# Designed miniproteins, single chains, continued (5), part 34

Each design is a single chain, and the fold is of that chain. pLDDT is the mean over its residues in the fold that is shown.

## One batch from the design tools (miniprotein)

Design m17154
Fold by ESMFold2-Fast:
Structure m17154 (fold): chain A 91 residues (1-91)
Amino acid sequence: SKADEIIERAKELLREIEELKREFLELVEKGASVEELKEILERMRGLIDELLKLEEEAKKISKEAYKEVSMLVAEATSMYMLMQEAIKEKE
């Protein structure tokens, strides 16, 4: 169904966001610059923006799909906020 396609695409975006988090943590361990860390955040923000568009599409289709995608948005946003705090601690 269209709802299933949206949910699966949202899960794919979350996997990409989780990969960026792994790259971010590796860069932190290697002592990367604040500028390098901010580049990862900008890439993650782009994926979160795509995820938010899928949330709006899901909202028009079913409550269940909207709930599922909203939970993925919350998880992605939580990761983003933790990475922002890590950068602030380094500044």
Scores: mean pLDDT 89

Design m17155
Fold by ESMFold2-Fast:
Structure m17155 (fold): chain A 69 residues (1-69)
Amino acid sequence: SNLQEAQGLLARIMRLLDLSVDELADYLVEEKKLGVSKQTIKELATGTAKEAPSQELVDKLRALLAEVE
């Protein structure tokens, strides 16, 4: 599902860049301009999200992971 894919992608980005959940949210929203709220990133990263993210968000996260790998 998009939810599981986004969670996995966020966990990998966080591990590769050695970021906390709060630092990850700041990085993706403020620096990478993903167009989602910091709260959305935090809920996805912590597994507390109640709804699946858009395919657009998943695709952006995959592109970013490819950039940092």
Scores: mean pLDDT 85

Design m17156
Fold by ESMFold2-Fast:
Structure m17156 (fold): chain A 83 residues (1-83)
Amino acid sequence: ESIPAVELSEEDIKKIEPVARKLEEMIKKGAPVSELRKYVDEAIKNTKDPKVKEALKLLKKVATTGTKLKKEAEANNQPALPP
């Protein structure tokens, strides 16, 4: 079928969800962008599904961009309550 798939299907999202969650944990731990890239590249190499490979490539781009944005947001964070 030649229907344009501009969005990831729910099943494609479910397949990349564990990778996305792991990336989120790594970002929270302050992992460098290079480590995030390596992790996603390994996931891409371990995936045989070309659709999932494309989704992981997009996730890699989003994760590396999001890491930069999150660091900037954290710099402007204020403590909720003083000790």
Scores: mean pLDDT 66

Design m17157
Fold by ESMFold2-Fast:
Structure m17157 (fold): chain A 81 residues (1-81)
Amino acid sequence: MKVEVSPELAELLGLDSTVVSEAELFRKFLQYLIDQKLIDPQNPETVDLRGTRLGELLGVDRMTIDDTFKAIFEKHTKEIE
């Protein structure tokens, strides 16, 4: 499935195009979490987004990786043919 990503998220995640596959979006999202050291060392299934641009875009401080990706998908993507 292909999705169109918001310009703000595309810039933040370093996407080459605003139109990407869901799998590529998830891969870039995980890479961002690793590069920015946002995975909570006490709960590796969760991320600490406090003080980050991603946290500002989503309006969240701490969340599971899965729920954070769902928030990205719902607020910052549009499904395309």
Scores: mean pLDDT 79

Design m17158
Fold by ESMFold2-Fast:
Structure m17158 (fold): chain A 84 residues (1-84)
Amino acid sequence: MSKEELEREVVRALVLMARALSKLFPEDPEGMVKLLEKLRRRAEELGDREAVAEAYENLARAYERLGDRERAERYRRLAEEIRA
């Protein structure tokens, strides 16, 4: 496994785990947004479309917890567009 392949798998795993982690740590939605933005950007650089979509879905939930409905709706739409 190359460094790039390993990094792609790690980013994918972290993005998928973020959904579960956000349920366990609802008190830090701002920290979750920062983490998810970094993971989403790296997933885009690695060309992992599925990880990008999952990151957008988790960002939507984090923004909903922050009360930012407009950003939550935007990120949900972005996730759907990636999967289409």
Scores: mean pLDDT 76

Design m17159
Fold by ESMFold2-Fast:
Structure m17159 (fold): chain A 80 residues (1-80)
Amino acid sequence: MEITIKTEEGEEVLEFDENDTIKDVYVKLVSEDKKEVAFILGHALKSNGYKLDDKLGDLEDGVIEAETALGKAKVEIKKK
């Protein structure tokens, strides 16, 4: 599955397995020194009731919009 994180700093396109968790996405972003993108993703998903241990396959396809202290963000979730 594909997760696209659009921020004022740019766009990040990430490919994950549906068996991966939201926490796995954060770990990857932090390891790639993309901590601001990880923070924005966290705010977007948490504002919509998702938890770090939720599987990516359990996310709904669509666009989540969030306004954070780091600016406006969009998280686009595309399943197969």
Scores: mean pLDDT 75

Design m17160
Fold by ESMFold2-Fast:
Structure m17160 (fold): chain A 82 residues (1-82)
Amino acid sequence: REEAVRRARELIEQARKLLKEASKYFDEGNLEKAKQLVDKADELVTEADRLVREHAPDDSPLMIEVALVQIQVAVLKKALEK
């Protein structure tokens, strides 16, 4: 359980770093690279969500952190569709 929670934290941090890079490429007009990074962040946060739901306590702050990253992914995906 503890190991799964630690892995979820690592995945959340990796997803956040990818989203920061994706925002930079989006601002630079490199939409292809931005999309690739957002898609990768989506994969990582989806796995983190699974681990948090299965292994973390219901009151875990990680549930909020996952939700915030999922919102950031959704916003960037929608921006890339325009």
Scores: mean pLDDT 82

Design m17161
Fold by ESMFold2-Fast:
Structure m17161 (fold): chain A 85 residues (1-85)
Amino acid sequence: SALAALAADPEFRALAEKLEEAKKAGDEKKAIEYLAKIAELVLRALGASEEHVKKTREDILNAKSLEEAEKIALEAFREHMEAQA
């Protein structure tokens, strides 16, 4: 329910749109920044601790590429989704 509520959240949808726009524009730095914010919201919705949210955000922001940042985000989401199943 928390994930469904987040998917319907206008703020989340706006961030997802900005991420896709940054990707299309080739603005990798901006895409990583938007991805970090999206990851914070998703991890909180999945019940992650604030310590884990902070660490994942910093790891994403310090990624060398958008591909690396997306891998970090997906691995964190998988860990918490498996804990919810």
Scores: mean pLDDT 83

Design m17162
Fold by ESMFold2-Fast:
Structure m17162 (fold): chain A 92 residues (1-92)
Amino acid sequence: MDYDELIDLYENIAETKLSEEQREELKKAISSLPLDDSKKAALALALGYLKLSFEEALKAIEEYKKDRKKTIEELIKRAPTEDAKYYLKTLL
């Protein structure tokens, strides 16, 4: 999987634009997770559909690393759309 494509996916869905430095930081955060490619893609989609800013996305990833289930359950409660909930549920 191309991590640049995952960041492009997040930017397009969240309707946000990251600097090159922010793109590299988010790419490193996602790539460091012990997840398969399909779950990494689901995470990028979930962050996008949640409309998270760059800082909120990084915080969500760090919280996910510490407590996966708790983080996903809290994000599902705050999810604005069924699309966000769908991708979040795949990360459990």
Scores: mean pLDDT 86

Design m17163
Fold by ESMFold2-Fast:
Structure m17163 (fold): chain A 86 residues (1-86)
Amino acid sequence: AAVAEVAAAIAEFEASGGAREAAVRVLSKMFGISLETAREILEKLLNGEGIDEKTIDKVLELAKKNAGEGEVDQENIDRIKEEMKK
């Protein structure tokens, strides 16, 4: 999934000392959410923690409201949601 690939890219970039901020921006853009929310999601992903379903649902709602149809399609959002529920 796109989020898993972003997490992998972050892990590689973390060795170079600049990964976290770039990943937060990518997640924020993907989901159409605030940088603060994206940072929280990223931290949970990097720690190998599951994101609770309430948080996933909030992110999905914000992505639909903020990003619109042109930014992130529904299939991509659903795929990311499934990966985050693992």
Scores: mean pLDDT 56

Design m17164
Fold by ESMFold2-Fast:
Structure m17164 (fold): chain A 78 residues (1-78)
Amino acid sequence: MSIEELEKEITRALAAMALALAKRSGTVDDFVLEVIEKTAEVDPEFALELGREAYSLAQENGDEETAKRIRELIDKLE
């Protein structure tokens, strides 16, 4: 495995864990947003998937400001 492949695998694992924690807490905090942004640098397609899930979670919780920030991230990746 190359360093690039390893970086993608580790990033995906950490990002998935961060999203799982957000789902458990019912909140998408600044840490989760940073993880999505960092994931976009390594794996934009996976970051887009994470962003969509985080956006749904923020919408369900009525967190309009966080949902707006996530939407801006998604728009940059599409």
Scores: mean pLDDT 78

Design m17165
Fold by ESMFold2-Fast:
Structure m17165 (fold): chain A 84 residues (1-84)
Amino acid sequence: MTDQEIDELVERAVERVEKGDPQEIYDEALKRIKENPKDLEAIVEAAVAARHLKDYETISRLVKLVLEHGDEAHLRALARAIQA
């Protein structure tokens, strides 16, 4: 996965959270992650929503999840999402 693809994924997640309900998007994303801990879109959406909700504990849990189950692209996408 390229840096451009990661940036596009994060931008879409930010737009979705800004136009929608952060809590609802967060709850949906966590359900998707529970079924597939490698769901990159769900991880990015959960991180963006958690940031909007100021839920830094969930951001820490997502970092642990990605370190356990993800690859380099997951780590880069998560880092980009929490910094956006």
Scores: mean pLDDT 82

Design m17166
Fold by ESMFold2-Fast:
Structure m17166 (fold): chain A 62 residues (1-62)
Amino acid sequence: MKFSVEGEDAAAVELAQSIVRSQPEDADPEKLLALLQAVMADRGYEVSFDAETKTFTVTRTT
């Protein structure tokens, strides 16, 4: 099953989606979350994962 990416900033969502697409379909969601958090934190965003919807949410940090 594929992961979804959502967020208020389209450019941040596109970057996160490109990272998700670069990973294998059987990728560990915890490891993928850690990778997304590392990349997106450098850009001023936080990432959360909802296991029920299999969705990564990218939110701008204040």
Scores: mean pLDDT 78

Design m17167
Fold by ESMFold2-Fast:
Structure m17167 (fold): chain A 66 residues (1-66)
Amino acid sequence: TQSETVEVEVELPGDTSDEEVRAAALRLLDEAVRAAGGTARDIEVSVRTGPDGRKVGTVRATIVRP
């Protein structure tokens, strides 16, 4: 069994809703999990506004492989 912490980040225009930012970040995580051939655990997602007014979505998870 292997486990690995992964973090993906997406940057979107400042007028993007927090819900859309979270969805985009989660789609990137889903792709990473599929590529790794594992299962995601301990998923955490956050959305923030950068100093330039852009939206930043970050998702962190542990990918576990058999």
Scores: mean pLDDT 82

Design m17168
Fold by ESMFold2-Fast:
Structure m17168 (fold): chain A 103 residues (1-103)
Amino acid sequence: AEALAALSPEVRAALRALADFLSRHHATGPDAEALVAAAARHLVAASREEVERIIESTEPLVRADIEAARADPSLTEEERRLVEELGRLYLALAAALRAELAA
């Protein structure tokens, strides 16, 4: 896709890893390719300031979700691992986006 090709290799790799994780763990969710394509279009269309604002607003929420899952005794060990892995994949994408913005 044209939008995906415009992103750095690091952003593309992080985005693909996140989309593949979501596709594997959500039986009725959107296809990984559709998620990657939609996210790439959004990121390419967004201004530098918009991308930075999205990262700044969502990173604390992702970190809070990981901590909440770790503290929740109603979750299975597998469910806690899934929340933590999803959070790590998002944080990796955020880091790749910040590196792209700094370049």
Scores: mean pLDDT 74

Design m17169
Fold by ESMFold2-Fast:
Structure m17169 (fold): chain A 73 residues (1-73)
Amino acid sequence: SAALERAVAAAGALVAAGLLTGEQAGRAVIGIARGLSPEEITERTGVPLRVAEALVRVARGEMSVAEAVESVR
């Protein structure tokens, strides 16, 4: 889906920027694919809430990948 493609792109950009590990990125993307909230992603994966919120907003088309990276810095 377009939402999942956006989430994967954002997670990859966060990993490239050193803001997220590859393992955290993979788990967060699975959570997004399952329709989990940012809070549920944080509880299940250990990804910081602000990162989970940014990834969910990108998946929804409410935020660009570049905006997500900037918001997490």
Scores: mean pLDDT 88

Design m17170
Fold by ESMFold2-Fast:
Structure m17170 (fold): chain A 87 residues (1-87)
Amino acid sequence: SSAAAQRRAQYDQQIDLDLQLEDGVVDVALAMNDDPEIRKVIEEYRDKLRALYDQLRATDDPAARAALQAEIAALREAFYKKLRELL
């Protein structure tokens, strides 16, 4: 329906904004690091994060959205923990 299409557009806009903010953080992290192994970890994080956001865009099921948001949070936590261990 047109109402469902409007809700989907608003949801997609919020996901785009969230990903844009995360991309900004990744760009700053890459600019701050010249070690190729650290840069590789940051780039692998970005690629995994984008894949999860693509899955989030592909679903309108609240339970699936909650599960994907939890996976994104876990990925973020694991990334920052690993980054702290390398610094």
Scores: mean pLDDT 81

Design m17171
Fold by ESMFold2-Fast:
Structure m17171 (fold): chain A 67 residues (1-67)
Amino acid sequence: MSIEELEERIKKVREEVDKMMAEGTSTEEIGEFIQKEVDKLPTPEERRALGYAVQGRWEKARELLES
């Protein structure tokens, strides 16, 4: 995936988590949702890039995707 696609995906994940928290969804279900989104990524590099992006480290995420 591109860095722009990763950024959009992170934004949507954060928005869904915020909605789930507002609706009183359990932390267990929220964790399962996040894990499901990570698991949809086909490569270990993309999964690590998602981890860096969640932490706001877009430059490191880009390096992993461009390697």
Scores: mean pLDDT 72

Design m17172
Fold by ESMFold2-Fast:
Structure m17172 (fold): chain A 68 residues (1-68)
Amino acid sequence: SLSPQQQEVLKILSQLSEAIMKAVDAGDAESVAKGRELMDQLVAAVRAGDQESLDQYMQQAQDFVKES
C-alpha cells in the first residue's frame, strides 16, 4: 500500500505529465523543457530519498501545473 505522501507524489507526477503533454500539443517548447526538467528533478529526489529536495520540487511542480 502507498503512504499518503507517496500518493501525493504520484498525483503531482501525473498532473505534471498532463501539463507537459498539453504544452507539447500547443507547441510550447519552453514549457515542455521546464516541465521535463521538473519531472527529472522530482524523480531524482524520490530515488535519492532526499526529503528537502522532494519538498522543493513538489512545490515547483504544483506551481507549474497551476500555471498550465
Scores: mean pLDDT 84

Design m17173
Fold by ESMFold2-Fast:
Structure m17173 (fold): chain A 77 residues (1-77)
Amino acid sequence: SAAAEEERARQALAERLAELRAQGYKVTDVRITDTEVTVEVESPEGKVGVGTVERRPGESVEFLRAGAEVLAALRAG
């Protein structure tokens, strides 16, 4: 169901954020809306990265991508 899929997506996002924190990143903002998920983090060196993905009810991959996009942005710059 959509509710179960959203719960799984939220759990997956929480796991990605825990991995970021374990790597020394500071999670400064997490915004979940009906249309998008945005994650903002600060690296130990003071780099700020923002990952935004479009949220679709029933699709967990979007929440996983939010964490991956933040990591990619921080590593690229």
Scores: mean pLDDT 67

Design m17174
Fold by ESMFold2-Fast:
Structure m17174 (fold): chain A 61 residues (1-61)
Amino acid sequence: SREDLLRRISELGREYAERVGRLQDELDATTDPEERARLQAEIARVDAEWQRRVDELRAEL
């Protein structure tokens, strides 16, 4: 149902925010350029994965 899809999208958003928040905290605490680059790449990967999953669910609406 539409309500179930919206609930799943909301849950994905919460999980995404928690994961990116943790990575952002690590990035903010890191001064090493190589480590910062790795964390930025991980954040970008997580962002792309979340966007793809949300787009898939929105396509079902």
Scores: mean pLDDT 86

Design m17175
Fold by ESMFold2-Fast:
Structure m17175 (fold): chain A 55 residues (1-55)
Amino acid sequence: IPRSLETLKGYAEKARPHLTEEERLAADALILGVPTKLSKEVVDRAREKLKEIIE
């Protein structure tokens, strides 16, 4: 399903209380589609948590 950037930002904000600070940075990078210097493990955890909230 196509998602607007604002919809994805809404999901990220909803997820913030359940994410660590590193996972929040990774989630923001994923939402914006920008490269990140965070470890693959942190990025993968943030992606899984966002997926659970979106689905």
Scores: mean pLDDT 69

Design m17176
Fold by ESMFold2-Fast:
Structure m17176 (fold): chain A 78 residues (1-78)
Amino acid sequence: MKVSEEELEREILASLARMVASIARLMAENPKASEEEKELARKAAELADRAVELAEEGAPLEEVRKAYEEALELLKKA
């Protein structure tokens, strides 16, 4: 069995996206956060979940990376 560099990178992005989704869900549940912050966190979690789904389906690395970066940008704004 040989894991390609691209396959390994996709697995790494999926793991990172799962972490982003978990953090975003915790932020959405924070009672001290504003509704605006919670909304951004919910959107970040949805985009991170999409990045995980794309990686699991074997989508092109570029698509997985793009979804992950979009999730990170929203999380940073929350």
Scores: mean pLDDT 82

Design m17177
Fold by ESMFold2-Fast:
Structure m17177 (fold): chain A 102 residues (1-102)
Amino acid sequence: MEEIKELLDRVMEAARNGDVDAAVEAIRQLGKLLGVSPEVAERYAELLARNLAGEDVPIPWSPSDTPAEKALRYAVEAAIAAHRGLTEQAEFLKDLAIFYAT
């Protein structure tokens, strides 16, 4: 759990600073810790990179997503919110990522 929180903090810090490479690497590491498949983790890393680069691409949602996939999705959404200066929304989404990471 401490490891997951540390990676979430790294993702959000990198996103706030516009450090795309650091944010993407932290998401890959988080996906691995959560047991998300490499293909799914790389897809979310790519979506994060695009949003941090100024593209406004939607983050996909599915009711069949596993708790681990939901945690990773909320981590990406939290990072995007942090990058946009939406501090309250970023913290809420971070809490959801922690909740689903269990």
Scores: mean pLDDT 84

Design m17178
Fold by ESMFold2-Fast:
Structure m17178 (fold): chain A 70 residues (1-70)
Amino acid sequence: MSILSEKTKETFQEMVKKMLERAQRLKAPPHLLDKVRRGLELSKSEDPDDVIQGATLAGAVGMELLEAAE
């Protein structure tokens, strides 16, 4: 199912983009915005490992934003 890997790649890229939008909306600290932007750059890579790493960075920023909100 080779088509599935392309869809997965798009899903991860969309996830990182949404996290960047969320971080901007929540007025996240510059270091978190830099981290999610780095994740977005990785998510545009042709290397699937880089795409997964980008999504992981976006998830980490999401957790930090959740903790900071309390």
Scores: mean pLDDT 75

Design m17179
Fold by ESMFold2-Fast:
Structure m17179 (fold): chain A 84 residues (1-84)
Amino acid sequence: SEMEKLKEVVASALIGNGFPASDALITALAEYLLEHGEEALEDIAAGRLDLIPGLGPASRAQLRAFLADEERKRAFLEHVRSNL
């Protein structure tokens, strides 16, 4: 399914860049990306993580810390964008 494929992309983009993402976080991001596509990446890049349904406070804080590293952020966004 498109959802399973996108979950694998998100997991690869996060875990491959040193972020030990939970299945719940991977699922929340994959659902948001499936619904909003490129606009979801713009929201993530801008730090608008509060817009992502199902992303709890702890996961949001962890993802925000990951995205504070500009190299890891860029690698994540490019990996996901190339698979949308």
Scores: mean pLDDT 86

Design m17180
Fold by ESMFold2-Fast:
Structure m17180 (fold): chain A 61 residues (1-61)
Amino acid sequence: MMSDEEVQDKLGLGLQDLAAQAQKQLDAQGGTPEAREQVKRQFMQQSNQLVDEMEQQKKKE
């Protein structure tokens, strides 16, 4: 029973958190091209997962 605003806010914050975490991981790994590509794929996968999860929460009646 989440409001539309709550879902959007949570999604935005979650995406920003994921981006910050990905950046931290890249920095820790020294920014290797291979690591960058891996972190990017992981971020996109997690981002897509988060969006899907929020969409499901919204459809909850």
Scores: mean pLDDT 73

Design m17181
Fold by ESMFold2-Fast:
Structure m17181 (fold): chain A 91 residues (1-91)
Amino acid sequence: HHHHMEQLKKEYEELIDKVVEALREGLRRHAPSKSPEAEAQIDRAVEAVRESLKKAGLNALEDVKQMLRDIELSRLAEKLGPEEVRRLLQQ
């Protein structure tokens, strides 16, 4: 149904936004300088990722969800430790 597909597309766009924001934050944190040129390169790189994910469409939905989970688990592991993260993944 049309409503279901439109809702999935909206959810997919939200997932892309979260992945792109996480990548931008990581790239900024590890950038050798905080110059305007470095910021422009980071923005260009994350926008290229956004475009690639949009072109892949709903076929990449599960891959994008996994990518977001991996990013969030990486951050969570720093706070909870790897054992707690593994327990959460098994449930």
Scores: mean pLDDT 69

Design m17182
Fold by ESMFold2-Fast:
Structure m17182 (fold): chain A 97 residues (1-97)
Amino acid sequence: SMEEFEKLLEEKRKEIEETKDPKKIVELAEKLYEEVLKLAEENRDNPELAVEMLERAAKLFNEIATEMRARGAPEEAIGAIEKLAQRLFEEAQRLRA
């Protein structure tokens, strides 16, 4: 459900915000990215829900990248997070087609 998914995203966001190491933030984001793709695939028979999940996660990743940039994190780490967001938006576009 979207309610359970949004709770998952909020819990992961808090974990990432408590993490000060950019490398650990990227590791946590990659793990969340894989989890989001799995949940979207499990909901492939409901493409509207799958798209919403992918887009919500992509927005979260862009917010994380913005916060990392504000904190002076390395551009390589910020770019890694932004790339994950882009991949999620691309997957959402594929499911809409």
Scores: mean pLDDT 86

Design m17183
Fold by ESMFold2-Fast:
Structure m17183 (fold): chain A 83 residues (1-83)
Amino acid sequence: MESERLREQALEALRARRYEEAVRLLAEAVALAPSLEEASRIAVAFLREVEATLPDLPSEVVARLIGAILRGLGEVLERELAA
């Protein structure tokens, strides 16, 4: 699934300290999910990997990742409400 591929690319970008790219890819991964449940699953999986492998991320980067997730979830919710 393209959402899973983008999630993996976002994590790789984050590990490489390409924070702008990671935020963009994460927002897209969540937004492209086929349902709100799947979007939430992708977001949770990403955050759990970040907590496990990158515990010392700057709080500003973490806030931007949360913002990206919220934007992506909003797009999925709008699509479900229009369906």
Scores: mean pLDDT 83

Design m17184
Fold by ESMFold2-Fast:
Structure m17184 (fold): chain A 86 residues (1-86)
Amino acid sequence: MTYLGTVVARGPGAVEAAEEAARKVLEEVPGVLDARVTQSPTDPNIAAVVIYAESEEAAQQAVDTAEKTLEEQGLTVTGRSVTRLP
């Protein structure tokens, strides 16, 4: 069973901060399958971290780790979600 975690952040250097968050999630959170960065095509100050995890617990830990990393980089987290995939 696969879970999707998403964290959206806004601020200067959003893409670089999101890449660091994705890297930390992949290295530090057991049960994460993949983590990717999505750039806003219209606003360079907006980026999202998209996380695929084996369990709801892993997805939640990954979202929490990404949010903390983005906030430590001075970004504002504007959205987060964890959803079960079919």
Scores: mean pLDDT 85

Design m17185
Fold by ESMFold2-Fast:
Order: sequence, then C-alpha cells, then structure tokens
Structure m17185 (fold): chain A 68 residues (1-68)
Amino acid sequence: KAAELFRKAAEAARQGNLDESARLTYEGMLAAGYPEGVARGIANAVRASSPEDAAKALETLAEIVEKE
C-alpha cells in the first residue's frame, strides 16, 4: 500500500536517513498512481527537507492516501 510506504519513509526521515526516505517516497508516489515526474519531484523535496519536516509531511501524505 502507498500509505505503508509513506509511513516507512517518515520513519527513515526521523532516523535522519533522507536518501532512504526519498526512495520510499518515490515508490509510494508511484504506488498511489502519480506520474514518475511528480514522484521524482516530491522525493527530491524530501531529500532537501529537514528530517522533522519530511517526517511530518510524509505522515500527512499517508493519511491522505488512505482516504484515496
């Protein structure tokens, strides 16, 4: 599920691993049906964010995706 990938990405971000968080975000975006270019853009934004901001955004994204 895309939501599970975003929650794993949030956990990676909390651990300071923004590269792993971005990778999981990319996979989650593709699983949610977003185009590759959008998935890459959001993953790059995660990589450029602070761990705290990335984790908050990814938890929110997981909640949104669970609602479809």
Scores: mean pLDDT 83

Design m17186
Fold by ESMFold2-Fast:
Structure m17186 (fold): chain A 76 residues (1-76)
Amino acid sequence: SMETLRKSIEKLQEEKPKFLELKKENPDSVLLFGVKGDTAYLALIMPDGKAKVLRATGDEIEYTEMSAEEVRKLLA
């Protein structure tokens, strides 16, 4: 729902500063934002092809690691 997506984005914004700090420490990394359904994502893609991903759905936050290719497919 639109209300769930709004909460997801709000939770993601709370965690965004942490990802901006990680990007500052890793200048060759790429930070991506995406939305699928009611879920909002932040993905930090490292030069080695690994990514750190933050997933927010409503009030639920999940941190995971995946490949750059998996992020590309997820946010396509």
Scores: mean pLDDT 84

Design m17187
Fold by ESMFold2-Fast:
Structure m17187 (fold): chain A 75 residues (1-75)
Amino acid sequence: SKLRSIEISEEQRRTLKEEVRRLIETGDELNLDAAKVSGYVLNLVAMALEGASAEEIREEGEKYVEEMKEEAEAR
């Protein structure tokens, strides 16, 4: 399968874990719904599994943190 055809490096795995943790912590700090936070986490994981670099994962994680801040202020 496509999932098994890509090799996730240690750097990519470490970066993914750090960015996922950051999303969860940010969501908790902003009192966001768990379902919303889970959506961001799943998107980041999917991106990594599709072969995104550690840099791309970090950039996407940073964008999601900003989106979460905007979501917390939305009406």
Scores: mean pLDDT 78

Design m17188
Fold by ESMFold2-Fast:
Structure m17188 (fold): chain A 61 residues (1-61)
Amino acid sequence: SEEEEREIAIATEAAVLLHKGEGLTLDQVRQVLRDGGFSEEAVEEAIRVVETGEPAKRYFP
């Protein structure tokens, strides 16, 4: 849904800042995002995007 896509986009921006900017591990980024109130789906998708450099919806070419 559009709401889920928006949440994933926000979570991904936060994940990039925490991992690439602050040097936190992916596990630490997961913890921060969960503490911030993001859903498990948004957290795992954000981590995946940060790790692979691919768009949030990996099924789209």
Scores: mean pLDDT 76

Design m17189
Fold by ESMFold2-Fast:
Structure m17189 (fold): chain A 87 residues (1-87)
Amino acid sequence: MEKKKELLEKLLKEVEEKLDELGVSEEKKEMILYRIELVVKEMIENGISLEDFEKALKEMLENLEEVVESMAEMTDEQIKQFKEALK
């Protein structure tokens, strides 16, 4: 459990740094970080193995540029609607 939490915290920090390098807006950065945290927490709750977990986090970081590109097509209104739907 502790190792998976450590890896999540490390991933979120690396993602934030990469999003800053890519010039992603604060609103999109917050949304991407929130989505990643939710997905990772769900994997932990579903009992993912440590090996599969480490692989999944690596793939998320490697695919971050593609995630940013897909999110670049979202309007601020769509991001706001997504945030409201999560409340």
Scores: mean pLDDT 72

